Designed miniproteins, single chains, continued (2). Designs and how they scored, part 58

Each design is a single chain, and the fold is of that chain. pLDDT is the mean over its residues in the fold that is shown.

## One batch from the design tools (miniprotein)

Design m6001
Fold by ESMFold2-Fast:
Structure m6001 (fold): chain A 73 residues (1-73)
Amino acid sequence: MLEELRERYAAIAAELEPHREEIEALEEELRPFAEALLAEAQARFAADPSRETLARLLVEAVEALKRRVLEAL
């Protein structure tokens, strides 16, 4: 399960690689959004601390961050 998430993260990173320079420039603007996603994920995980919930929350957070990054570019 977690290795599959790592592969998904790698795939997302590859999709964002062409925008890496712009993403680095926007990193400070995106940090509060990423922190908010993490806080929400932690709260939901505390309510249901299972591997399945953790995997879901991580994928959802990464996909939301990817969308925000692409929208910001």
Scores: mean pLDDT 71

Design m6002
Fold by ESMFold2-Fast:
Structure m6002 (fold): chain A 88 residues (1-88)
Amino acid sequence: MDDGLRYAQRLVDQAIDYLEQGDIDSAIALLERARRSAMASAMEGQDFGLAVEVHRLLTQAIRYAEQGDIDSAIRLAQQARDLLRQAI
């Protein structure tokens, strides 16, 4: 059982809720934590390819959120969430 990937999924779900509510700073903080958790799982010998793709999507989501493109940030966070759900 990969607790790190489950934790990352919960953080992404919460970040999407904050993006939808307009709390961008809280959403970015949660996306950064999720990205860190996914990479930690990769370093522990979990599915490296999936963890790298999740990291890429979350990095792009953070950038769009910082630029005020909330719709793009939500879409990318949802893609990362769907990948995490497939791994769990």
Scores: mean pLDDT 81

Design m6003
Fold by ESMFold2-Fast:
Formats: C-alpha cells, sequence, structure tokens
Structure m6003 (fold): chain A 61 residues (1-61)
C-alpha cells in the first residue's frame, strides 16, 4: 500500500527522483522492522520525503 502510493506519487518524476524515493522507503522499512520507528512514523517520513522531491523538481523547472 505505502510502496504503491509512493510509486504513484513519483511516477511523473525523473528516474533519479524515483530511485531516491525507493531507496528512502527501503531504509524506512528496515528501520521499522528493527523497531527503531513506528509504522506511522515511517509513513509520515515517506510522505514528507516524496513531497520534498516533488517541490525540488518544481523549483528546477
Amino acid sequence: SLKEKIEEKTKNLPEKYQQLAKDFYDALVEKEKRGLISKEEAEKMAEDFVNYLIEEYKKKK
């Protein structure tokens, strides 16, 4: 669900941004599995990062 949502939100961004979003998501999943962050924290961090990437791409245009 969260992975699919991230892919949907980033599908119109250049490949470099899509890869950054995927790498960040994978790191959050690993941290959640290790009990370092909650699922809710991981979801918020992922959403904040995706929004950051979208805004950075807009500024470049």
Scores: mean pLDDT 81

Design m6004
Fold by ESMFold2-Fast:
Structure m6004 (fold): chain A 76 residues (1-76)
Amino acid sequence: MGAEDVLRAVEEAKTGEEALRRAGEVGSRSDTLEGQISAGSGVLAVAVSLTVGASDEEAVELARKAVRGSYEGLLG
């Protein structure tokens, strides 16, 4: 599973907690460094967002941007 699978799993999440769970699950199944980094970025983005009082919708959107940005940054 690659970074694209992590992004898809996060996009399917309806809450920040679900996004954290899905990103962690896909990341733990990823055998690529890009997938693991993308999952970690998504998890961190959601955790920080929820800590500062962001909504579930905002947390999920930030996770999507973090995962996509990490993936695109690694690709060049």
Scores: mean pLDDT 70

Design m6005
Fold by ESMFold2-Fast:
Structure m6005 (fold): chain A 83 residues (1-83)
Amino acid sequence: MLAEILERLRDLLARATDPDIQELLKQAIAAVEAGDLARAQELVTKAAEKASLIAEKTGDKNYFDMSVELTRINVQLSELLKK
């Protein structure tokens, strides 16, 4: 589960061109690797919101697809935090 989340976050970082999204994704990856899933969820949520805003403003489908994938990762992190 966590390895799959890390792989997807790294893939999204490699495809991201916006420097703010790149920084948020780098911080989210570091948080997951440190076991701070609450911080990772916060950072992934911010990245998803930024990607969604760029997609809405520019019409860039790549950012729309990125926001959807980040939202799915956020849900997975949220489920791992429920105990």
Scores: mean pLDDT 84

Design m6006
Fold by ESMFold2-Fast:
Structure m6006 (fold): chain A 88 residues (1-88)
Amino acid sequence: LQDATGTVTITFKEPIEEGTILEVTVSSPTSPTPFVETLVVKETTKTITVPFTLSNVSPGDTLTVKVVNVETGEELEIESVTVTVTPV
């Protein structure tokens, strides 16, 4: 088990309007605690980038990303997700 630090780039199927409050959750099956970040969309966009840190990740774990609109409680439709670990 090892700590994983990186960024998640999330592309949505529809543009997310400026002022929307999003809750982004990044989880691993072996990590005891998911990473949760709340952010406000600064400008209408289809893409957001979120830095994350997860503890106790096993090699080969698949990261799960979930985005919820905090105001409506709706889970947003994701078109694609790219995970980049911090380069050394």
Scores: mean pLDDT 77

Design m6007
Fold by ESMFold2-Fast:
Structure m6007 (fold): chain A 85 residues (1-85)
Amino acid sequence: AMAEELARRQAEFDREVEEGVRDIKRAVTLVSALRNQDYEEIKKIMEEEGITLEELKARVERWLDAAGYSEEERQRILETVEKAG
């Protein structure tokens, strides 16, 4: 029973990590599209998430600010995403 519970928690953890990496990669893709002024791609991302561009950006920025992340740490997160691919 306990060993079975630990196995389930491990599977859930792996799933959450995969979802987290996917969310970060999606945010990086959105930022890149913004720099290239590819509004068509941005609108597709917003439709997929069911939110507006400003809501998505505000959510990510507020999360980083609330978590106490500096601009340097934000930069490191983006670099980590590149290596995680």
Scores: mean pLDDT 61

Design m6008
Fold by ESMFold2-Fast:
Structure m6008 (fold): chain A 56 residues (1-56)
Amino acid sequence: MTAEEAAARVAAASKDGEAAGVAEAQRLSIEYGLPAPSATESSTLAGARVVSGLEA
């Protein structure tokens, strides 16, 4: 794919990851009593993984 297409997909995936990260962090905090990552941290990790996969 082109660099432009890759950038657009990364942005979309980061937005999707943000919503999913918040929901999962709350669920894990309730179920396991774990220190849940913030929405910002979850979004950053999801974005970094997608970028690493596309850039590699």
Scores: mean pLDDT 52

Design m6009
Fold by ESMFold2-Fast:
Order: C-alpha cells, then sequence, then structure tokens
Structure m6009 (fold): chain A 79 residues (1-79)
C-alpha cells in the first residue's frame, strides 16, 4: 500500500474535474471511475476518492478551465 503520489493526485483531480463538468444525468457511475483510478495508480480508494472529489468540486468554480489546464501542465511536468 502506497501513499498518494503527486502524479496520482493530479491524475485523480483531472478525472474528477472531467466527471464534475458533466450534467448529473450524464455522469458515469462514480464507482467505475474510482475503480479505474485504483487499478491505474495502485493507490487506496480512500485517497484517490478525495482527490477525485476535489477535482469535481473545481469544475463548479468560475476559473475551472484555468485550474484544469494548470493541473494538466503539472502532471505533464512529472512525466
Amino acid sequence: MRALSRADRLLAQILGYRHGQLPPSSRPVQDVALAVLVATTGTPRSLVERAFEEGARLAQTPDGDKIKAQLEEELKKLE
């Protein structure tokens, strides 16, 4: 069991942001998105769920597009 890395946190936040931008009626089942994140990152669900929910919350802010671009740029720098 690993602590959440910065790259894993950024990935979870970006995916949460994408999920949060969709209308509630069009959102995929959150459990499926979280299962993919756990499988991809190897991180405990509780940690990826928090980062995912942070990203979804950012989608509700006026500067969401700028925040998303910043998160994607930070993730790219870690590649």
Scores: mean pLDDT 69

Design m6010
Fold by ESMFold2-Fast:
Order: structure tokens, then sequence, then C-alpha cells
Structure m6010 (fold): chain A 89 residues (1-89)
């Protein structure tokens, strides 16, 4: 469990850092693309994480990325439990 959550958090944190380094117009386009494929609550946490990272609050941004990762994993366990089980095996 912790290993998979850590991997998901690191991937989302890397995405947040990449987005935060882009111009505002590019960030808005990337967030809009993410919102098309993610649940609204996950998309909202991702937006807040990018805003925190741009403001220099890396601790808050990383915490929000972890919360988004937890929601993604919870949804994956409901829709594709075998994929999560395989990743932990």
Amino acid sequence: MERLLRAATEHLWALVRKMAAQPEEVVEAMLAQAAESLPPEVAELLREAVEAARAGDEERARRLAEEAAELVLARARETEPEVIAAAEA
C-alpha cells in the first residue's frame, strides 16, 4: 500500500512541478486536459497543487498531490481492483 501510494504521489508531484514551470496559459490548457479524464475532486486538488507550487509553497503542493494520489488509487480499487493488486504484488 505505502509503496504504491508513494509511487503515485511522486508521479503526481512530478506532474505538478512540470506544470508549475509552464506559462499560465499552458498550465490552464494542461489542467483542462486533465479535468476531461479525472474526477472533479481530483482535478480540483491538482489545480490547487499547481497553484501552491507556483506560489513557492512546495510543502502544501506535495500534500495536495498526495491527496490526489489517494483519491486516484481509491477510484482505481473500485473500478480496476486487479490492476492495483498486480502493482502491489
Scores: mean pLDDT 75

Design m6011
Fold by ESMFold2-Fast:
Structure m6011 (fold): chain A 68 residues (1-68)
Amino acid sequence: DEELRRRIQEIRDELQQRLTQLDNQIRSYIDSSSSGDVDRSMQQMSDYLNQRIQLQQQTQAEIERLKA
């Protein structure tokens, strides 16, 4: 089904845009952080990783729902 493939591609494109935004946000934070902010940097990295996992899981669930 061409329509289903198009919808899945749109969902994947949205995921890539959101992941790119998160990647840019964390990189900007790390680049601006001093060595004195190690604990804060670790917390930001943890939050970033958790957000990436959550977005990927939500996107995968949406794709599987469309395939069903």
Scores: mean pLDDT 79

Design m6012
Fold by ESMFold2-Fast:
Structure m6012 (fold): chain A 74 residues (1-74)
Amino acid sequence: AAERDQKILDAVSEAVARGVREGKTLEEMIEDALKRLDELGLPSPENREEAIKLVESAWKAVQNTRAGLAARAA
């Protein structure tokens, strides 16, 4: 049971880390995570929804950090 959740977390973490490094959009990071789930044999709608939520949460955290740094620099 935990193995599925860990694979989804790993796929999301990899997609977000790569996307931030390469300047990708939220949509591109979501697509990368979903592609990774397909490669891992986890293409179910439930797993896809979970991955999308995790990517969105991670991206919001990145945006909030950047916005906070920009506000402090101003």
Scores: mean pLDDT 76

Design m6013
Fold by ESMFold2-Fast:
Structure m6013 (fold): chain A 96 residues (1-96)
Amino acid sequence: SKKAKIRKLVIQITGYLIAAIGYILDGDDKGAAEYLEAAIETIEKLYEEVKETDKKEVERLARLARLISRMAREIGDDKLAERAEQLARRFEEDVK
């Protein structure tokens, strides 16, 4: 079901972010970047499932992409930070 698919994507994003935070705290910037990238890719998948039906979730995804952009900048991955920021801007525009 669509609801089960959405739930699975939310759990995956949460797991990737927990892993990324762990790597950041350990000073493993490369490991952190891999999980932040996985989180962004999963956020894009979740957006496709909710963009027409759940504007509140789209707003949450925009905030989350902003947080990921800041985390990516902290570890020096400016390319990933810009990707996350562009994604956040797209979601913010969608909910206007």
Scores: mean pLDDT 90

Design m6014
Fold by ESMFold2-Fast:
Structure m6014 (fold): chain A 66 residues (1-66)
Amino acid sequence: SAEKEKEIAEAFQKMLDAAKAGDDVTAREYARKLAELIQEMSGEPLDVDALAERLVNLAKALAADA
């Protein structure tokens, strides 16, 4: 739904902001929330732990490129 898409966008933004601030703990927390939201929307079984790790690494890469 549009509401869930907004939650995903917000979680992504907060993860990225935390990564840019060097707040690894908060970045990982939002990466976890984002992975869970993506899994819910996909309807398919996903490795949430692996997805969260990829998302936090992506956020750190994007923060480094800024």
Scores: mean pLDDT 81

Design m6015
Fold by ESMFold2-Fast:
Structure m6015 (fold): chain A 106 residues (1-106)
Amino acid sequence: STAEAVLRALLSTDDEEAFAAVLAHYERHGLSDAQDADGRGAFHVFIEKNDLDRVLELLAQGSSPTNLDNDGLDAYEVAQKLKNERLAAFLKRLIKTLRPDFEIKE
């Protein structure tokens, strides 16, 4: 599958070992609903690390960017809070494309 091809490509580099470990943790709980101890999903973790490539890989694997953390923030809101305007604009457009009925807070 496309997601498997993407994951294999990521695992071909040393930089992707931590990414693979995080994904393995979240996959045990379901990527779309997975949260860490702070209620953050996989997107929230990678957005806080400013890692756009890993955010894109999670989207390619079918993870939902609309999942909320314990503060009620989606992936777009976390990117906006961190003032990553490029990532925030990308996520806003992508959420509107994948889930046009989802409310985006600005």
Scores: mean pLDDT 57

Design m6016
Fold by ESMFold2-Fast:
Structure m6016 (fold): chain A 69 residues (1-69)
Amino acid sequence: GKQEELKKLKEEFLKLLKEKGPKDKRVIEIAEKIKELNPENEALHRFLDMMLEGVEPEEAERELVREII
């Protein structure tokens, strides 16, 4: 389903991010694909943007939680 596809895309994004870094074109392309599949999910878009700016996934998750509260 959509949730399984999103999970796989996130896993691929994180693997490529660790392997190639946030400036790699393929990492950016996967992030854009995730955003296109979730256009109304502003929190997810911000989370992806933070990781592309070089923020670690754990720190990006903390910022997301802070904004919800």
Scores: mean pLDDT 74

Design m6017
Fold by ESMFold2-Fast:
Parts: structure tokens; sequence; C-alpha cells
Structure m6017 (fold): chain A 74 residues (1-74)
């Protein structure tokens, strides 16, 4: 179903972003590099919300989580 496809894409975007952040943190990457990963993740989430408004609240939750991660880096 479109809903199941949207949820799988959300899980992929979140998973990719969190894995990339973890790998960069473990490698001692700069705050700017970490913020760049979050910028890309948030861009992908906004595009997903536009294409799949039915999971809008779930995407907004993920965006809020990335905003919290951003605040922790700054």
Amino acid sequence: SPLEEARRELDRVVGDTMTRLRDLIDAGASPDELLGVLDEGQRRLRELRERHPEIGPEVDGALAMFDSARAAIR
C-alpha cells in the first residue's frame, strides 16, 4: 500500500541519517559535517512529507528528533 511504502521510506531516511551521524561521530568528524548530514536528512523528510501527507505527523516527529540532535551538536 502507499502508506506502507511511505513508512518504509521514512524508516530508510531516518536509519540512513542516524547511521551516518553515528559513523561520523565515531570518526571524530567536525560539527559542520554532522550538521550537513542533518540538513540532508531534514531535506529528505520534507520532500517525503510533501509526497506522502498521510504520514505527515510521523515525518514531523522525525524532523523534531533531528532538530534535537542539531541542538545537541551546537
Scores: mean pLDDT 89

Design m6018
Fold by ESMFold2-Fast:
Structure m6018 (fold): chain A 90 residues (1-90)
Amino acid sequence: MEREERLRALYEAAEAFVAATAEPVRVILDPSASAEEIAAAIATVRAAAARLLAAAEATGDPELVALVRQGLARHVEPYVALGEERLAAL
């Protein structure tokens, strides 16, 4: 792919990631959520994170890959960990 096309694909993947994770994160934070709802939310967040990372890797830019990995570690992994902790408690 051309560089501009790869950057556009990454931008679109980032927008799709934000849209896909908003409701799952809300479910993980909802104290009334069932085990099934939390498990589905974790799976959705993980799938969205994998797609975003794949889009970054497709750019061939190691700095963009590092930025996305750092963002996922800071903003995604804590919610997944919280969801897993909640599943263990249910």
Scores: mean pLDDT 84

Design m6019
Fold by ESMFold2-Fast:
Structure m6019 (fold): chain A 107 residues (1-107)
Amino acid sequence: SMEASRESAENILKVGAEVSKRLAEENLREAERLIAEARRLTREGTPEAFERALELVRQAYEKIEQALAYARGLETGDPELGKKLRERVEKLREEADAVRAAGLAAL
């Protein structure tokens, strides 16, 4: 194949990986913020706060799922980065599950 076509393909893959990394990190940061706010609301101990916490946890799960999709896309080019992002996804999922369990038990 032409060298110019190969360089273009390599550049597209590099840009795609950088975008996927940024989007994974952004979704993980948003999930962390949502989980932290949900955890704060569970400490308030009102039914309205528990309902709000469960809504934020649902949003956090969506962000975690998006981050996981981007992390999986990165594994072929950067297996170590993909693994680190997946470990962070698993930790946040466990934290979200704990907040959800507390919210549901209080309703």
Scores: mean pLDDT 84

Design m6020
Fold by ESMFold2-Fast:
Structure m6020 (fold): chain A 76 residues (1-76)
Amino acid sequence: MLLSPEEAAARLREEGLAYIESRRADLSDAQIARLRAFLDWEVARIAQRKEPLSEAEVERMIAGFKAAMDSLAAGS
């Protein structure tokens, strides 16, 4: 199925926030703030798209975002 940019952005925000919360016990307040800022930037970028996204494209972006968050948290 195709998702609107708004639907894709909402899904990224929901899954991104849930992922950050799942990692909260292992992260400092500064790391959490950094990850939230990164999520906000990505959500805003996706919401500005003009074209619908495929479900596979959205899943790939969410997986990539989670991997990027893990790298940011570990690479401090």
Scores: mean pLDDT 80

Design m6021
Fold by ESMFold2-Fast:
Structure m6021 (fold): chain A 68 residues (1-68)
Amino acid sequence: MAPSDKLDKAQARALLRARARERGIALADATVDDIAASLAEFGGTIAEAETVARQIALGVEGGRTRPA
């Protein structure tokens, strides 16, 4: 089989959910699915998924508190 260092949609969803759960963030199922699909389609990697999950965590908690 071809080597796959890229995240599959299912793997991306699992990773996003795990990161959100660790941070106590409730991500909407639609949001998780959309991001996971985008990462898989875009050819995202584990590192990119981690970056996205962190940005979501910071955005939900901090970004909405302080407007630009």
Scores: mean pLDDT 63

Design m6022
Fold by ESMFold2-Fast:
Structure m6022 (fold): chain A 84 residues (1-84)
Amino acid sequence: SEFYRGMLITGAVGSARVPEYADIGKLFVDQLVQSLSLDQAKLAVEKIISRAREIAEADPSARPAAEEVIKAAEEFLKRKQEEE
């Protein structure tokens, strides 16, 4: 579902703002990457990384959580590429 995909992207990006929610953000990214085709997963990950970097730049306190979400998104996408 396109709606469900949008919700997972929003959840991952929102979690990057709160350090305690980094693990929840990673779960949303993992679900999203696994549920999409490789091409769709690439686009979704690019959007998540871009938005997380914006959050890290705007709010230094959110930077550690945002960087963890970015790192997880890149690793989940790499894992999917190596499996397909």
Scores: mean pLDDT 72

Design m6023
Fold by ESMFold2-Fast:
Structure m6023 (fold): chain A 104 residues (1-104)
Amino acid sequence: SEKEKLIEVLERLIDRLDALAAAATDPRVALALGSIVGMGRILLWELKHTEDFEEAKDMAITFLKEAIATLRELLARETDPASQAILQQAIAAVEEALKEVEKL
């Protein structure tokens, strides 16, 4: 179903962001990614209990757009090349997930 595809996209993204958080040597980058992962897990629980697919999709899009905004703000302030690379990978992963969700 479309809802199962939505959940799969978000589960894959959350796993990717969790891996990037674990690889981050800057505690602020690790905490920011960890926070997004935590919020994403709460969203996944809410989506599993949401019967309206359009409502679930709108919730996911809102979360993904807010995650992109947060990560871009961090990247704009980041001077460490390794941290910049992790943030760029995180942004790319969230942008790809947003593109996949918008096609559902």
Scores: mean pLDDT 91

Design m6024
Fold by ESMFold2-Fast:
Structure m6024 (fold): chain A 81 residues (1-81)
Amino acid sequence: EEAALRAEFAKYDRDGDGVISLAELEELVGGLLRSQGKNPSDEELRALAEEVLARFDRDGDGRLDWAEFRELVAAWRAERA
C-alpha cells in the first residue's frame, strides 16, 4: 500500500523535491478518479485539485508534501463506498 503510494507520489513529483505542485495534483486527482470509474474534464480536474490543495495545504506552502499527500489518499480511502 505505502509502496504504491510512494510510486504515485514519485510519478507526480517530477522535480524530485518531495512536493507536488498544483499542475501535478491535477494529474494525480485524475488518476484517482479514473480508478473509481470517473472521467472528469480537465477544467473539473483543476477545480478539484485547487479544492484538495486548499483543504490539505493548511500549512500554506502552496504544495503538497508527502505527509499531506498521505492525508489526501487516506481521506479518499476513508470515504470509500
Scores: mean pLDDT 71

Design m6025
Fold by ESMFold2-Fast:
Structure m6025 (fold): chain A 87 residues (1-87)
Amino acid sequence: MPSPLELVEEAIAELERLAAESTDPEIRRALENAVAYLRAVLADPSASPEEQRELAIIVLGILAKELEGRDPELRERLLRVRDRLLA
């Protein structure tokens, strides 16, 4: 089973891919900001893997909500990434 750290790193990699695929500069910036935030969380030696996973779930939920009316396909992809963190 992948560790919480591995799941967060996989989520970051998927967000980076989604940002690279995005033609909407506002969506791309939101995804890039989420990647930067999560990388900062992973770089914090005081944060536990469980705390890092919880923060990633929260960030993905916020992004999915922001994209609900803008890009439904991307929103569904973000929810699938979040579901992998919840399993």
Scores: mean pLDDT 82

Design m6026
Fold by ESMFold2-Fast:
Structure m6026 (fold): chain A 71 residues (1-71)
Amino acid sequence: SIEEKYEEFKRLVQEASLLLSQLPDAAKRAAGAKRLSELMKEAEKAYEEGDVEGLEKAIERVRELIEELRA
């Protein structure tokens, strides 16, 4: 359901936030936090509009951010 996907997105946001907090470079932390904030707005809009595809795209984008933060 869209509710389950939105809960998955929020769990990934928590993971990304934790990884960002552990990043030693302040500029990279700020850039990542801005990107995460933008993804949160996109996911919220998709959820409000019942846009499952848009929410799945936001989930993919936060997973991409997590992989970038691990590199």
Scores: mean pLDDT 87

Design m6027
Fold by ESMFold2-Fast:
Structure m6027 (fold): chain A 85 residues (1-85)
Amino acid sequence: MSDEEAVKEAAERAEELLARLRGSVAAAVAASGSEEVRELGERAVALAEEALKLAKTDIKRALELFREADELAREAGELVREILA
């Protein structure tokens, strides 16, 4: 019971974070007008989506993909700051 509830709560939170990531990427692309920002953001979203699919079956692999997505999102954010500076 507790493990199933924890997994459901984690999945719901992860879906909320993915929705926020998609919104942040869209805003970053709109603000920068940069194709590179779009490509980095799209890859970050794709990795996060794949991580969510794996979270119930392979949590270690899901965490690796989330880490990769976070790194790409950070790179996109740095690029936006450089473009807007």
Scores: mean pLDDT 77

Design m6028
Fold by ESMFold2-Fast:
Structure m6028 (fold): chain A 87 residues (1-87)
Amino acid sequence: MREVRVEAEALEESEEQAIGLAVEAILRAAGRLEQAAATGADPAAAPEAEVRVRREEVSPNMVKVTVEVLDKETGDRGVVVLYAKKK
């Protein structure tokens, strides 16, 4: 089972934007989108993924967002931790 962990600081972005970037970063870093494209035009070959998002307020002006992605087919996991400023 492969695990990919990415830590990034999104201090100037909203919480919603930070979550979106975290999901994209996990999928890109794990190469799953590229692997699905490389395996061809068969939609059934695309990996199934479960996304879990956790939000924790670290300070009045900062939120810690943890995004976990689990590939149900391979059991591989990706985790991204972001720190985002509150507007």
Scores: mean pLDDT 57

Design m6029
Fold by ESMFold2-Fast:
Structure m6029 (fold): chain A 66 residues (1-66)
Amino acid sequence: MDVEKAKKIILENLKKGKPLIEAVEEAIKEVGPSATYKALKELGVSDEKIDLIAESLGLTKEELEK
């Protein structure tokens, strides 16, 4: 899984002024939900915030964790 690519996509989109949810959606599109979840945890995003993002995207936290 390409966790480092997911981190890059998230940080690049955040630097461009996109909200975190859109940055996460772009990362999922490129590397899938599991790599994106690991990237969010490594970037220090809380489990509660990850749950809110997953719900907003119509995904369960379990889909992101796989």
Scores: mean pLDDT 76

Design m6030
Fold by ESMFold2-Fast:
Structure m6030 (fold): chain A 86 residues (1-86)
Amino acid sequence: MKKYKYSPLLSLLLGAPKAAIQQSNEILKEDPNLAMAYYYRGLAYMELGELDLAKKDFEKAVELGKKEGDKYTIKKSTKKLAEIES
């Protein structure tokens, strides 16, 4: 049975961006349409300075969030995209 736990957020809170990326990759392998997982992976890429990868993940999070009606993920990802474009 699939379990989605938002474990990437805990890894980010603990200062472990590489673990957050791996956890997001595992979640996305099971559910490639989970907007929140792209958002957390984007945050982890930003912490590692991988801005191009972060931008792609935030753009995907906005795209999927719009399809799912996830206004929270859309707002958060759009804000992070604006920060990268600065």
Scores: mean pLDDT 80

Design m6031
Fold by ESMFold2-Fast:
Structure m6031 (fold): chain A 67 residues (1-67)
Amino acid sequence: SLLREAAVHLLRLLIVERLSEEEALRRTQEAFPEVPLAALRHVVALLRDKSSNLSLAEIVEETVRRF
C-alpha cells in the first residue's frame, strides 16, 4: 500500500530526522504524490495526540484503515 509506505516515510522524517511537520509533510507528499494530504495530516494528528497510547505501527495501520 502506497499509503502505508508514505505513513512510514513521514514518521521517519518526524521521529528519526527530526524535521518540522511542514517540511516532513512537504517531502512525503513530493515522494508520494498519489497519497492524499488528509491521510498524511491524520498520521501527524495521531502522533501528536497525548491521550493516545498508539505505537508507531498502530498509527500507520489506523490511518490505512481510515483512508
Scores: mean pLDDT 86

Design m6032
Fold by ESMFold2-Fast:
Structure m6032 (fold): chain A 87 residues (1-87)
Amino acid sequence: SAAAELAAQVARARALQPVLAKETKDWLAAHPEERPKILEELDEALADPSLSAEERELIEMVKEKIENNEDPLDVAERLLEARVAKA
């Protein structure tokens, strides 16, 4: 099923998470000009009324970590887990 295929893709992405976390942090450090765009996209996401309270809090935490030049992927992983748990 499509749901099983998506779950498998998510599991593979999570297995690669430590590599992706390093790559994302290094990429954000190399491209500081992209941070305002990412923050704008997160603000647009927060305007979605269909978000759960938990999803909203996690997106706000990701935004705060990016603003503080910290690694957001630990929070992004938790947001992904929250979305999968609701499925």
Scores: mean pLDDT 65

Design m6033
Fold by ESMFold2-Fast:
Structure m6033 (fold): chain A 71 residues (1-71)
Amino acid sequence: MPATITITVTAESRSAQLSALADVTEYLLSQPGLLSLEVEGNTITATFADEASARAVAAELSKRPALEVTL
């Protein structure tokens, strides 16, 4: 089943937020099974073809600083 992850950038400076948004977006676009990606403010919403792919991506992103990841 498709699964959606939401990633919020929590970095304190706007330059750090923009850098984190760019890095996360590039990472997500490189992932197999990505169906859709939306960026709004400091939040990225990514939908994957299956829950296993979404969970693996969420786990990897959760290791990065200044990100909050919800599946």
Scores: mean pLDDT 83

Design m6034
Fold by ESMFold2-Fast:
Structure m6034 (fold): chain A 98 residues (1-98)
Amino acid sequence: MEIRKEKVILPLPKDATVKELKEALAEHFGTKPEDVSSLVPIADSEVVESGVAFLVRDGADGRWYGVVVKELDEENFLAEITELTGISPEQELRAAGL
């Protein structure tokens, strides 16, 4: 496929909060935690559940990326990153998540 796909290990415990996960994703993409948006209404204080999805704009290139986060082990999450090239990044990610 022509769309960029990447897998990244995030060194966070399985009880990490959405806030901590947003901070880790922001560091990876060179952006701010407030620029990392969950696709479902989840509070920053909530514990991350496997399969949660985020929409992130890369700070360097300004491109949109869909990120699905999966629990990997006791100390790590796996972030599956997909470049979004559609007219609506949120709509494209929702369509891909079907």
Scores: mean pLDDT 74

Design m6035
Fold by ESMFold2-Fast:
Structure m6035 (fold): chain A 87 residues (1-87)
Amino acid sequence: SAQQVVDDFRMMARRANRQNPSVQITYTADGVVTVRVTDANGAVHTVTIDTTTMSTAQQQAMVAAAPPTVQPYVAMARGFVDRVQSI
């Protein structure tokens, strides 16, 4: 159900934040994924993927271009959204 999908995303985002409080992941109703990570030096890295306007190839390129500190979380969030959109 749509509610289960939203709940699963919220749980994934909360789990990521619990394991690393410097990680924040959001997914908006407009299909935009934002991953924000604060590194050990206090620098904030933000990656935004618009799943409604960006092609799969553009989304994959954005993940590949993300800084190493952020890349695993961007890949995780995009993988979740990709699975959700396939249902």
Scores: mean pLDDT 74

